# Designed miniproteins, single chains, continued (2), part 52

Each design is a single chain, and the fold is of that chain. pLDDT is the mean over its residues in the fold that is shown.

## One batch from the design tools (miniprotein)

Design m5795
Fold by ESMFold2-Fast:
Structure m5795 (fold): chain A 90 residues (1-90)
Amino acid sequence: SLRDFERQLTELLIKIANSRDKEEIEELKKKLHEIVREMAKQLGLSKEQEDKALAAADGVAQTALSNKNELIIQMLTRQLILLMKELAAA
């Protein structure tokens, strides 16, 4: 469900924000991409729409690394889910 993806994304982004290990951050970013691709597949997104979602996810991860505020991370996760829903509706 989209709620399960939102939870998984939020937990992963909080882990990224709190990591101080470059190797761990790279592994977590790969997991982020896997979750986004799985959600894109379930929503029936095109390859172009999936690429837009992945780019947005990278931006969210970068914001999480620079701003470790859990409330902001939760808001950005919600915005990413909304973006993917909007892409699916287009």
Scores: mean pLDDT 84

Design m5796
Fold by ESMFold2-Fast:
Structure m5796 (fold): chain A 70 residues (1-70)
Amino acid sequence: SMEERIVKKMIENAKKLAESLRPFLTPEEQARLDELIAKLESVDPSDLKKVTELLQEIAREIKRILERLR
């Protein structure tokens, strides 16, 4: 469905963003992002609540990392 295509694109974009940050991550930050991305890859894309919660967790971790890098 169109909804599943959008969700899959959001997951792909989150993965690309995490990958672009890899050179700037501590080992602990890397492990945390890898854990969240693995959970996001395993979630049913039709489960919008779980997808949204995981994307919010990823966004919070990225915000923390970016604030540290300033």
Scores: mean pLDDT 82

Design m5797
Fold by ESMFold2-Fast:
Structure m5797 (fold): chain A 78 residues (1-78)
Amino acid sequence: SALTEELRAEVEAVTGIKLDAPSVEEVIAAVAKRLYEEALKSDLVKEEEIEAKIEEEIEELEKVYKLDKEEILKLFEK
């Protein structure tokens, strides 16, 4: 689908690895990392506020993809 194709391109851009069919979990982890990096580049928020925003976004991804929040957070934590 369109969203999956867009997220796949994001994964390839972030990781530098070419993926033919990335898993939903890999895509979610890459998106979360990108959001964190974008927030860190912004001088508008403190680190604690960035973490809260990332957690909110992960909760939305959990609702869309029906994944366990803890599993998503573990992917984000390296």
Scores: mean pLDDT 56

Design m5798
Fold by ESMFold2-Fast:
Structure m5798 (fold): chain A 57 residues (1-57)
Amino acid sequence: ASELAAKAKEYLDKTIETGPEYYDEVVKTAQELADAGYTGFAQAVLNYAEKVKKELE
């Protein structure tokens, strides 16, 4: 649980710095969080990642 959250944060930070190539890894990590039962956290991560991606366009 906490390991998946830390991983999602790291990929999200890299998405902000490096651009869209890390977005797919963030989405994959969010799916793993949802599959583990952390659906609300997964949705929050996806919403934030999408907002960052839109602002970087």
Scores: mean pLDDT 69

Design m5799
Fold by ESMFold2-Fast:
Structure m5799 (fold): chain A 89 residues (1-89)
Amino acid sequence: SELLERLREAVTRLALLGGKELGVSEEEALEGAEKAVEAARRAAEAGLAEALRETADALEAAAAELADPELRAAALEVARALRELAEAT
């Protein structure tokens, strides 16, 4: 649960920063974050550790292409939380 809360915090931060840059409402960004966290929770409960790692890898690759250092840092923190969740799965 602590790992899932860390993931929620990281995903929420990324969603709010990315949503602001893309002109998405705060409510829509937060809804997207909740759906992403729920998907990760279900993957962990199903024992899909590799899927969580692949998502973290994809996010790290995407983060490398981001010009905004704050968005990059937020994306990398989500990737870290996903890897920790995968290791606990």
Scores: mean pLDDT 84

Design m5800
Fold by ESMFold2-Fast:
Structure m5800 (fold): chain A 58 residues (1-58)
Amino acid sequence: MLEEMYEKGRLLGISHKTGDFSLAPDSLDIKTREQALAAKEGMEEEGVPGTVLVQSMD
């Protein structure tokens, strides 16, 4: 799972444009937030320290 999420994050381009996304989706949808949270938990469970950001398309 970690590798799957990690690779997916790379493809999505988590590089540097997810910092403010935490505020944006407040008006769009909770789904976006939950998806990001799930990804973080999945990666953290595998032992991925640090900040895990997930870019939500749209």
Scores: mean pLDDT 43

Design m5801
Fold by ESMFold2-Fast:
Structure m5801 (fold): chain A 72 residues (1-72)
Amino acid sequence: NAADLVIAGAKLALKHASTPQAAGEAARNFAEVAGLPELAEKISEIVRQGKAEGKPDEALKRVEELAREGAP
């Protein structure tokens, strides 16, 4: 499931990335390989911002909604 892969990738990026930029890049890559390249930039920015602001749970919820709406 493309949405589940993107959500799992975003969760890992938020938890393990050393910087907000690295988290955003990792989440972008997961969206691209999951087959949702059109959402990659938005997902990247949501994850980057969530990491930067210390709000990973809010960022993950936004990614989940976006991925579920964009996935077939």
Scores: mean pLDDT 82

Design m5802
Fold by ESMFold2-Fast:
Structure m5802 (fold): chain A 70 residues (1-70)
Amino acid sequence: STLDDQKDRIQQQIDYSQSSILSHRGNDDFLQSVQDYMNDYNSQVISQYPQISSYVNQLQQQFNDFLNST
C-alpha cells in the first residue's frame, strides 16, 4: 500500500542518514545538515500522510536517541 511504501521509504532515509553520520564522525556541520534534512523530510511525510504520523514520530525519536548516543 502507499502508506507501507512511505513507511519503508522513511526507514531507508533514516538508515542512510545514520550511516552517513557515522562516516562523518566529528563533523558538526555535516551532522547539523543531516538533522535539518531529516526534520524537513519527516515534517513533509507527516503533512502528506498524517495516518502514519505516530510511526514517523517514533522513528524520529529513535534517530534523535542515536544522535545523542553517538
Scores: mean pLDDT 82

Design m5803
Fold by ESMFold2-Fast:
Structure m5803 (fold): chain A 74 residues (1-74)
Amino acid sequence: MSSDEQSKLAQKGMNAYNEGNYKEAAELFKKLAEGSTDPRGKASALHNLGIAYKKLGNYEEAKKYLEEARKLGF
């Protein structure tokens, strides 16, 4: 995934999250995490994915992604 594509996905995900569209935010952050080859970028995307799942009440999925982000240095 290109840097421009990653930046656009991150912005779109944050916009969805800020609008309360947590399901759309989770889908966008998941795509960003899967497309990120840089550990720091992947950690940030996984952290945002975990927070989105927490807002959806999916605490098991939130815990998994937040722990994965932490292990990558978030």
Scores: mean pLDDT 83

Design m5804
Fold by ESMFold2-Fast:
Structure m5804 (fold): chain A 80 residues (1-80)
Amino acid sequence: SLEERYQRALDEIRELIEKMLKENKTPEEIGKAINDFLKRVEEELRAEGVPEKDIREFLQKLGNEAFSYYDELLEKKKKE
């Protein structure tokens, strides 16, 4: 299902962000990695025959949640 596909993508992008933060990557490098991940997911969903409207909604939600998660982790790191 698209919901299971979304949860997998969300888990993968969160793991990527956590790994890059532990490796002390810059905000620019992390932002690029998030956008590269979103581009790959877009291409995969299109190849799977997902309608363009559903792809747009999927990517908008995933991108928003990924950047929100990154901001949350940055704030937690500043308090340690």
Scores: mean pLDDT 87

Design m5805
Fold by ESMFold2-Fast:
Structure m5805 (fold): chain A 89 residues (1-89)
Amino acid sequence: MRTVDAAELARLEAAKKEIKDRAYEKLSKELGLSRAEILNSDKEVQKRYLELLREEAEEAKPEHPEASEEVLKEVDKRLEAIENNESIL
């Protein structure tokens, strides 16, 4: 069985949240919108969030490669959903 230390798992989840939170903070400051307003915004705002999320994931890659990889895969999936006119959140 795969033995995962609880602290390692918590660190991975914390790293993913930190990456996402940084992207939201950057976009919120850029546009002057709250997180809720960003989530209920048009396609261009959602695309901009995903671009910032990709940047934050790439920046975190040397320190948190696994978390960065998972976030990058999520970004690609959400960008495709936007292109297909599907809800990303």
Scores: mean pLDDT 75

Design m5806
Fold by ESMFold2-Fast:
Structure m5806 (fold): chain A 78 residues (1-78)
Amino acid sequence: AMEEEFEKFLKGELKDSELTPEQLEYIKQRAKEIIDRLSEKERKLVAENYKQKAEDARKQGIDDVANLYEELAKYAEK
């Protein structure tokens, strides 16, 4: 289920590179909703954390996960 993949994302357990476009979009939408509720200071911290996770995923060859974290980091910086 898409909820299962989002739970893995929240726990930092998102290691699978074969996420479907629907699963990626679901995770993006739920994560953006969380970011929208954060203070400016909290959003800056989340952006820094997501940038680091994106670099780690990229080094491991998990490009879909790296792209997800990069997009969410940019969104949090708005």
Scores: mean pLDDT 77

Design m5807
Fold by ESMFold2-Fast:
Structure m5807 (fold): chain A 120 residues (1-120)
Amino acid sequence: SKLVEKALEFFEKWLEYLKIPKDDPRVPELKEKVKEAAEKYKDDEKKLVLELGKIVFDYLFNLDEPLEDTEEALEEAKEKIEKMHFLSEEAKELLKNMLEFDLSKRLSLDEALNHPAFSE
């Protein structure tokens, strides 16, 4: 579907930004999680953006348990992102906005795809 295609395109931009090799053994599993999220939330773009943010966050922090989508857990995740010195300020803002608890403040998938964090 077009939504699955966009979600994978967005995730591939993160892989490129983080300089993760395309032959990294984790990449197929992560792409499958992205596809599953896009299919599950096909009618809820804002929830899809949150799930994509959680996939990126879980990867960066090598978490055994998936990030909970409570307000407290998401705010704590944003504080951890702020302390990551290898992410650009634009990448931090993108990831923090994807993890925004308030749906009205969370960006769309198209806004995420066109975010300055991925500018050439």
Scores: mean pLDDT 80

Design m5808
Fold by ESMFold2-Fast:
Structure m5808 (fold): chain A 70 residues (1-70)
Amino acid sequence: SMSEKAAEIAGEEARKAGQEAVDAGLGPTFAMHKADNAAAGAIARSNADVEGTKKAGELGRQYAEEAGAA
């Protein structure tokens, strides 16, 4: 189902973001926040009911940029 696929993608993005934060020497709380933000971004893209990969990708990128740059 779409919900199961969204959960898998969210888990992968969270795992990747968390690992990147750990590799950068960030504390566990910050690493957890990075992982949670990545997961939330993936789920938000899925819940937007967007027909088209371009819009989903753009939203995910914007979320990641805002979380990292803001």
Scores: mean pLDDT 65

Design m5809
Fold by ESMFold2-Fast:
Structure m5809 (fold): chain A 75 residues (1-75)
Amino acid sequence: SIREKLREAVKELEEKYKLSEEARKIINAIIDDELLEDSDLEKLLEMVKEYIETGKFSKKYQDDPRFKKLVDAAE
């Protein structure tokens, strides 16, 4: 499932980088939100993979307030 892929990617991110408690809380809230569409979860997966590669979340999806809060919490 997309949520399982996300949990694995977040684990890889945590092994490589130390995230703030606020950023971790936001990521987990998004993953655990049963009302979120797979398309939104795929956007988060793209952002997490970008962080693993570059050390920063992608700003591509900042039009969504949830993803903007995540980027801001990780700065």
Scores: mean pLDDT 80

Design m5810
Fold by ESMFold2-Fast:
Structure m5810 (fold): chain A 90 residues (1-90)
Amino acid sequence: MKVLTPEQLREAAKEAEKMGNGFLITMSILEAMRQGHYETAFELAKKYKDIAPTGFLGITSALKMGDIDKAREIASTSKSGQEYLDKKLA
């Protein structure tokens, strides 16, 4: 099990962005979530939303933080995101 700091996760996502690799950006967000760094995962999901399919990861991270307003911020950008949030809040 490899433990990464929030700073290391941000740097990994930044390097993935330089490579144009949306998959590695998504993997950096998933790794942040696995390690409980939900604020960092939300930050990265919001930052890279136009490069990689990060919306659901951002919504899930916000919900794990108990921040429903942040979850709604990402969910409001798509019908699928809104449906996902509505299902999680039911």
Scores: mean pLDDT 79

Design m5811
Fold by ESMFold2-Fast:
Structure m5811 (fold): chain A 68 residues (1-68)
Amino acid sequence: MELSREEILEETERLREELLELAKTAPAGLQNVARFFVEEIEEAVREGKLSLEQVKEAVETLRAMIAA
């Protein structure tokens, strides 16, 4: 399956919204970490430095930490 840069950005934007919602219920420290991490992911994808799979793996790691 082929994903365009625009599709990758849409996927990361969707994950970003989910992380921001999770962050709203997390302690302040986790909220800062979640926000910063999402911003870094978006920038790295925009610059073409990370594949979507790597982005998803990083996002899932943070999501697991917030959910734990």
Scores: mean pLDDT 67

Design m5812
Fold by ESMFold2-Fast:
Structure m5812 (fold): chain A 78 residues (1-78)
Amino acid sequence: MRERIERNAKRLTAEEVYELLSHALPDAFADDAEARALAERIAAYAREKPPTSRDELTEIPGVDTTIASLVFRYLLER
């Protein structure tokens, strides 16, 4: 599991995160620019330091437990 998450995180793109958030949480963001900026932050964080748990993703500004759970599941299932 950890090796798969690490591999997937290092290859994660902002576009993939944006598509994930837009499909799962279409009404969660004030505008498209906010969603894209958050997706870029998540992808950059995951590539620099692959998360070992969902809770590590909540350290990213703008990421709550719902977003963290969605992204962590995506990294497991990719």
Scores: mean pLDDT 77

Design m5813
Fold by ESMFold2-Fast:
Structure m5813 (fold): chain A 100 residues (1-100)
Amino acid sequence: SAKSELLAEAVKLLDELREALRNKDEERARQIVERLREIAEQLKSTGDPELEKIADAILEGVEAVEEALRSGDEAKIRGAEAMAAVLRHELLKRLEELEA
């Protein structure tokens, strides 16, 4: 379904975001957070309360990454990478539930 495709794309993008943050590729990280924001907005537009919760979690993660990138603080960037890992786990769990 379109919902499963959006969640699968978000999981892949979170893996790519973690790699971009580790490689200090700010341009790639910014592109990924922009796409994650688009996915979150689309999930929120479904009116599904569980997908709205996931969308809100994605938006919180995007805000944390953007703040870390603006600060240039390596500890904040590492924190953002850890948040992306947690978010990826939650999205993958939800994707598996939708594909069951």
Scores: mean pLDDT 85

Design m5814
Fold by ESMFold2-Fast:
Structure m5814 (fold): chain A 69 residues (1-69)
Amino acid sequence: MTPEELRKMGVDEAVKKIKELEEKYNLKEITLDVRPDSPEAGRLINKLKNESKVKVKVPLLSGTAERLA
């Protein structure tokens, strides 16, 4: 799912769709191409952690964007 798709459908719809895909494809982990600084992305991640047992990754923090130690 792209950040553009997330913005268009909203957090609640995105959670539903992701949960359906997780169950249908028996996914153990999902990766979200969203900005963690976005309140919508934060809400999506928090909702998925609360309602799904899968691990949620945000690749933007694993690439070039690093925080100071």
Scores: mean pLDDT 61

Design m5815
Fold by ESMFold2-Fast:
Structure m5815 (fold): chain A 81 residues (1-81)
Amino acid sequence: SLEEALRYAKEAVRHAEAGDAEGAIRYVGKAIDKVSEVEDKELKEKVIKKLEEAYRHLRAGDLKGAIEYVKEAIKIIEEAL
């Protein structure tokens, strides 16, 4: 559900803020999986794009950039709920 995607995205921020890139990557992946179940194609594509950007930044070691992209995804999800 979109609510589960929001929960996982918030966990990703928590892990990234703690310096846990591996934990953040795991939770971003879980958030993407839950968003992929959403029927609204435009909402799905918008959120996945932000989470995929976060994934790229996490793999590059840019935790601050990743946090900003996950927070943008969180805002989009919260506005849709």
Scores: mean pLDDT 88

Design m5816
Fold by ESMFold2-Fast:
Structure m5816 (fold): chain A 56 residues (1-56)
Amino acid sequence: LTAKNFAQEYSKDPLKSACLKKAENAVLLLYTKGKISQGEIEGRLIAKLKDECDDL
């Protein structure tokens, strides 16, 4: 599953949609601070969504 697939499913639920926005911002913050590479962004986002948002 890609991050785009999660975005489409999560857009149907306002709580999951809000959680997705928070996860995207957190992962982008890690990238801008040089903590992860560009290639790691999607994997980190998917992991965070499964950990923090899928239980909603």
Scores: mean pLDDT 75

Design m5817
Fold by ESMFold2-Fast:
Structure m5817 (fold): chain A 82 residues (1-82)
Amino acid sequence: SRSEVIARAKTTVLSSAVDFYYRLIERTSDPAKIEELLRIMQDNLAQLQELVQQYPNNSLFQSALQQAQQIIQRAQQILASV
C-alpha cells in the first residue's frame, strides 16, 4: 500500500539517523553533546516503535527497531563512561 511504502522510507531515514548520531557520539567526550544526541535518538526510536505497532508482521520494521535499540544501549554505555 502507499502507506506502507511511505513507512518503509521513514524506517530507512530513522535507522540512518540513529547510526549517524551514534558515530558522532563515538567521536565526542562532551557529556552534554552525548545527552543531546541520545535525546534525538530516543525520539527516532519512538517513531520506529510506532511503525512496528502499525505493521506488526513486517520483519523490516522489527529488524530496524531491534538494531536501533542495540545502538542506543551502546550509546548509553558511552555516556556512563565519560
Scores: mean pLDDT 88

Design m5818
Fold by ESMFold2-Fast:
Parts: sequence; structure tokens; C-alpha cells
Structure m5818 (fold): chain A 77 residues (1-77)
Amino acid sequence: EAVEKIEEMVRLIREDITDPANLERIEELAKELEPKLKELAERLAADPENLSEEDKEFLEAVEELARAGLAAQEALA
């Protein structure tokens, strides 16, 4: 499930972003999620007001991932 993969990425980022094993896993998950993110973006562009519950959960997970990534980037700056 796409949401579960994003939740794993968020967990790994918050656990230890400097761990090479965590970074490798995040890269693998990001690569696997890329086509699904593209599909979500296409659906959001076509009909943003009628997203399915699954797409809404996916979007919320992506927003949480973005927040976690930004926080990690700020901590490493």
C-alpha cells in the first residue's frame, strides 16, 4: 500500500536521517512510490474536489512526508 510506504519513510526520517541504511531504504521507497505519486497528481489535477478516501489518505500521507522532510532538511542546514 502506498500510504504504508510513505509512513515507513516518515518513520525512517524521524528515526535517524543520517543512518546510511535508513537513507537507502528511503530511496528505494521513493523510487517505488514515484509512479503512484504521478497518478495521484494527475487525479488531483483532473478532479480535486472528488478525490476518493484512499486518494485523500495518500495525499495526507504525502503532506506529512513533506513536513518530515522539511524538518530534517532544516536540522541538517
Scores: mean pLDDT 78

Design m5819
Fold by ESMFold2-Fast:
Parts: C-alpha cells; sequence; structure tokens
Structure m5819 (fold): chain A 69 residues (1-69)
C-alpha cells in the first residue's frame, strides 16, 4: 500500500540507505539526496520561525514527496 511504502522509504532515508530508497521510489539516488536536502532546509526555516520539528513527520513528508515524483 502507499502507507507501507512511505513507512519503508522513511526508514531507508533515516538509515541513509539512499540507493535502496532510490530503487524503491524509482528515481535516481541524486534525486533522493536533493529532496532530503531541500526538506532539511525547509525544516530549518520552520525552526527559525519558531515551529517545532517532528523528526518522524519530517521523514514521512520527505518520503511522500519522493514517491510523488
Amino acid sequence: SKEEKIEELAKLIEAQHYEEAAKLAGVPVETVKELVEEEEKKALEKHLAGEEIDREEFLKKTAEKILSL
């Protein structure tokens, strides 16, 4: 299911298994790394704006974006 794929992809990103994450999502490994970096920058911007960052929600959101490519 989509939910299971998001969870698996989030775990792979957390473990920095980018090649496996790329294979699961069907995108180049560079694309995975770039999206992770982009989301990290957005999370930093939110933190500076006074928002709390949930790491699990961050990983899930990043995984969802990768799968939507």
Scores: mean pLDDT 82

Design m5820
Fold by ESMFold2-Fast:
Structure m5820 (fold): chain A 82 residues (1-82)
Amino acid sequence: SDIDEAKKLLEELGIKVNTKKEIDEAIRELLLKLGVSEKEADEIIENMTDADKVNLLRLYKLGAAGIWITEKLLELEKKKKA
């Protein structure tokens, strides 16, 4: 499952998680570390699928998370302008 893959990816980053809530909290901390604001990090988390979480963590390991974050923030900004 995507949740099991996300847990495995976080463990490979040295982050121990057991629950879906802990996975979301760990991803939030990674977003903040990358310079995302608290408001934007919360909005990203609220709008992520489990597959998005796996994709973000894979990109984070490659140092390429910034592109995904930028595209996601642009998507969310367009949604706000409705």
Scores: mean pLDDT 83

Design m5821
Fold by ESMFold2-Fast:
Structure m5821 (fold): chain A 100 residues (1-100)
Amino acid sequence: SMMAEEEKIKEEKEKLIEEWGKKTKEEKEKFKKLLEKGLELGKLVEEIRLMLGNKEKDPEKLKELIEKAEELIEELLKMGLPEEEVKSIREELEKIREQL
């Protein structure tokens, strides 16, 4: 029922607020930077995928975008993002690079 879903959302929200409240200022700032870098990586991966679907592929531009995405992955890993979180993207980029 809609009321049961509303109760679940409320409980999940309360748990997130409690967990967020336990984080230090440094942990919160680190998390914000991880999110910002993660969104930037997501946009680059989307651009690469769109270019791969284009009939008139630009290999030089694709290589540049892949290099930028790889740099962002390295930054995210240095910031403490688990390797498992970027593994599938990394494998996708390596496969594309081998085809160029």
Scores: mean pLDDT 77

Design m5822
Fold by ESMFold2-Fast:
Structure m5822 (fold): chain A 72 residues (1-72)
Amino acid sequence: MRRLLSLSWTNGTGNSPSGASFITEEGGFVRGLVTAGGNQTVTVEVYGKTATAVGGSDSTLVTTEVEQPVPL
């Protein structure tokens, strides 16, 4: 499977992504990585063949199919 997108946001600041739901057609998985205490950074990676936004207001889905080295 290829990585379709990566999302990162920090908890504790009130700035969290919301409003978007994603489903891969051929299946896939979502991986979350929580780093640090206090102001936690959450990184979410979506893997799959194709991804579809689910919901009426999902117009900001990042559909860049760029696999980049992610320092994990």
Scores: mean pLDDT 43

Design m5823
Fold by ESMFold2-Fast:
Structure m5823 (fold): chain A 80 residues (1-80)
Amino acid sequence: SFADLRAQIDATLDKTRDDVKKKIAQGVPLEEIFDYLNETYLAIVDQIDASDLTPEQKAELIGFAGDRFYAIIEEARAAV
């Protein structure tokens, strides 16, 4: 369902945010962190596209994921 996929994406992004904070603390270069984020974002988009949701629901989830990724990127930039 839409709600189930949204919850899965939300949980994945919570983990992604925590993993990014850990990578920053370990001194991983920003370029490598951004590559990781890009790969994670594309995987989420592929998951949404593969779902049986309506185009409107897919657009809503892509927007939600994009907003969360933007926040994670800005937090990463600020933390260096």
Scores: mean pLDDT 87

Design m5824
Fold by ESMFold2-Fast:
Structure m5824 (fold): chain A 61 residues (1-61)
Amino acid sequence: MPSEEELVAEVERIAAEHDIPEEIKQAAIEAVRALAEKGDFGGARAIVELLRKESEERAKA
């Protein structure tokens, strides 16, 4: 199970690779941090998956 640091780093990496806008990246990092600090690492992982999907949808919008 990844640490909070690993999840945040993964969000940053996905954002860089998928050309995600800074605003969306920051929102995802904030959500991941909040969930991880609460101990909800499953929820934090779900945010990472949502970021991947959102990057595709944003590109199409």
Scores: mean pLDDT 75

Design m5825
Fold by ESMFold2-Fast:
Structure m5825 (fold): chain A 68 residues (1-68)
Amino acid sequence: SKKDKAFELIAEKLRELGYSDEQVRNYLDLMRDESLENIKRGVVSLLLSEGRPDLAEEVEKELDKLIE
C-alpha cells in the first residue's frame, strides 16, 4: 500500500538519523492511523527539528509522489 511505502521510507531516514529500531517502531505506531498528508507533515517537522533539512526535503518530495 502507499502507507507501507511511506513507512519504509520514514524508517530508513530515521535510522540514518541514528534512531534505534525501537524508536522507529514507536514513531511509526504513533502515525499508523494518520492520513498520508498528516504523516508527511509530522515527519518533515521532525526532520527539520533534528537539523536535517536535506532529509526533510527528500522525504517531502518522495511522499508527495504517494499523495494526490
Scores: mean pLDDT 84

Design m5826
Fold by ESMFold2-Fast:
Structure m5826 (fold): chain A 114 residues (1-114)
Amino acid sequence: MKELLEKIKEALLESGVDEETAEKVAEYLGSTFSKEDLEKLVEILEVLPPEKRKYLVALTLGRSPEEWFSILKESLKSGKPSSKAVGNDEEILKVLLKGLSEEEKEKILEILEK
C-alpha cells in the first residue's frame, strides 16, 4: 500500500503537481481505493508520458474505480471522451488521449481488462 501511494505521489510531482497537493491526493486515494485498484492505477501511470500522469489521477477523483475504469476504457476504444464523461472529465480525457500512441493505448486497455 505505502509503496503504491509513494509511486502515485512521484508521478504527480513529475507531471508538475506541487508537493502538498500530491501528498493530499495520494492520502485520499489510499483511503478510498483498494490495493488492487491502486496497483492498476500505478501500472497505467507507468505507461503514460510523465506530463500526462496528473490528468489520469484527476479522472480518478470523485469516482469509484469501476466508473473511471469504464470511462477510460470506452474513451481509449473510441478515441474520444466517453458519453459517461461529465463536466471537467471531458476536458481531462481530451488532454489525456491527445498524443497517446496506439501502443500506449493498447497497454492501458490490457491493464484495465485485468
Scores: mean pLDDT 79

Design m5827
Fold by ESMFold2-Fast:
Structure m5827 (fold): chain A 122 residues (1-122)
Amino acid sequence: MISEEELEKLLNELEATLYNIVSRLPLSEEDQKRLYEKALEIIKKNLEEAVKNGIDLRLLLAASIILAAEELGLPLPSDQYLGTLLGLSPSTVSRLREALKGASEEDVVPIVKEIQEELKKE
């Protein structure tokens, strides 16, 4: 079981990484701020469960950004560009986009877990 102190440390690291990624997206400063705040909310809601399930935090970051952009109606760059920012393959980004269409914030961990398990079989 992860400690509250370890969760806070991970959250601080994820906040810094999220800020760096969002700042590199081809969006207005206002839209970058909106995307950052919404994605961070999704990360905070899902972080403890993601850690308990051994989720790759890059996949959690990717899923949170994709879902936040969908909820806000913001355009995201190509799967190749987003994958480069996240350290993920374009095919993984594409799979996350398809799986997250119409998903709720509560579906993030189950969706990411399924994709992560499929990636282990490749």
Scores: mean pLDDT 86

Design m5828
Fold by ESMFold2-Fast:
Structure m5828 (fold): chain A 92 residues (1-92)
Amino acid sequence: SSIVHALMLLIAMLTEVWVLEKQGRKLSDEDIALLEQMADAVRPYLSPDIAARLDALLADIKAGKLSVAQALARLQGILDAFVAEVRAQEAA
């Protein structure tokens, strides 16, 4: 299922950022590169709205505009929005 694949990738991205937050670490260039690769893999399975939100998050991370906690909160919001869209499609 493309939905299950997208969900697993978004959860993996969230888990990577959550581990960094729990460790009190900042996002390294390697962490950012990993998140960009995961985003590239998930983007084809996302709606244009959610894909745009993910791209905006990565741009802000890459520009150094976000703390790890802020990045975690925004990524959780993206996951929640994806789950809500899937549930809405199942209810229709």
Scores: mean pLDDT 86

Design m5829
Fold by ESMFold2-Fast:
Structure m5829 (fold): chain A 66 residues (1-66)
Amino acid sequence: MEEVRRRALELAQEVLDELGVPPEVKSQALARVQQMGDQDPDGLASLSDEELRRVVRLIATHLLQR
């Protein structure tokens, strides 16, 4: 796994654990972060830790509203 993708997934796991989301939501959110890296690896690499935390929170919020 590329270091950028590994960092993104580790940070996403941290944010999702802080939010206390169910395991199903956590797995879906992590899959979306992985898809972002697959579709736009340069875009994922350009995100700061703070920007990535914000994106992960938005993904989790959207999944929780379903």
Scores: mean pLDDT 78

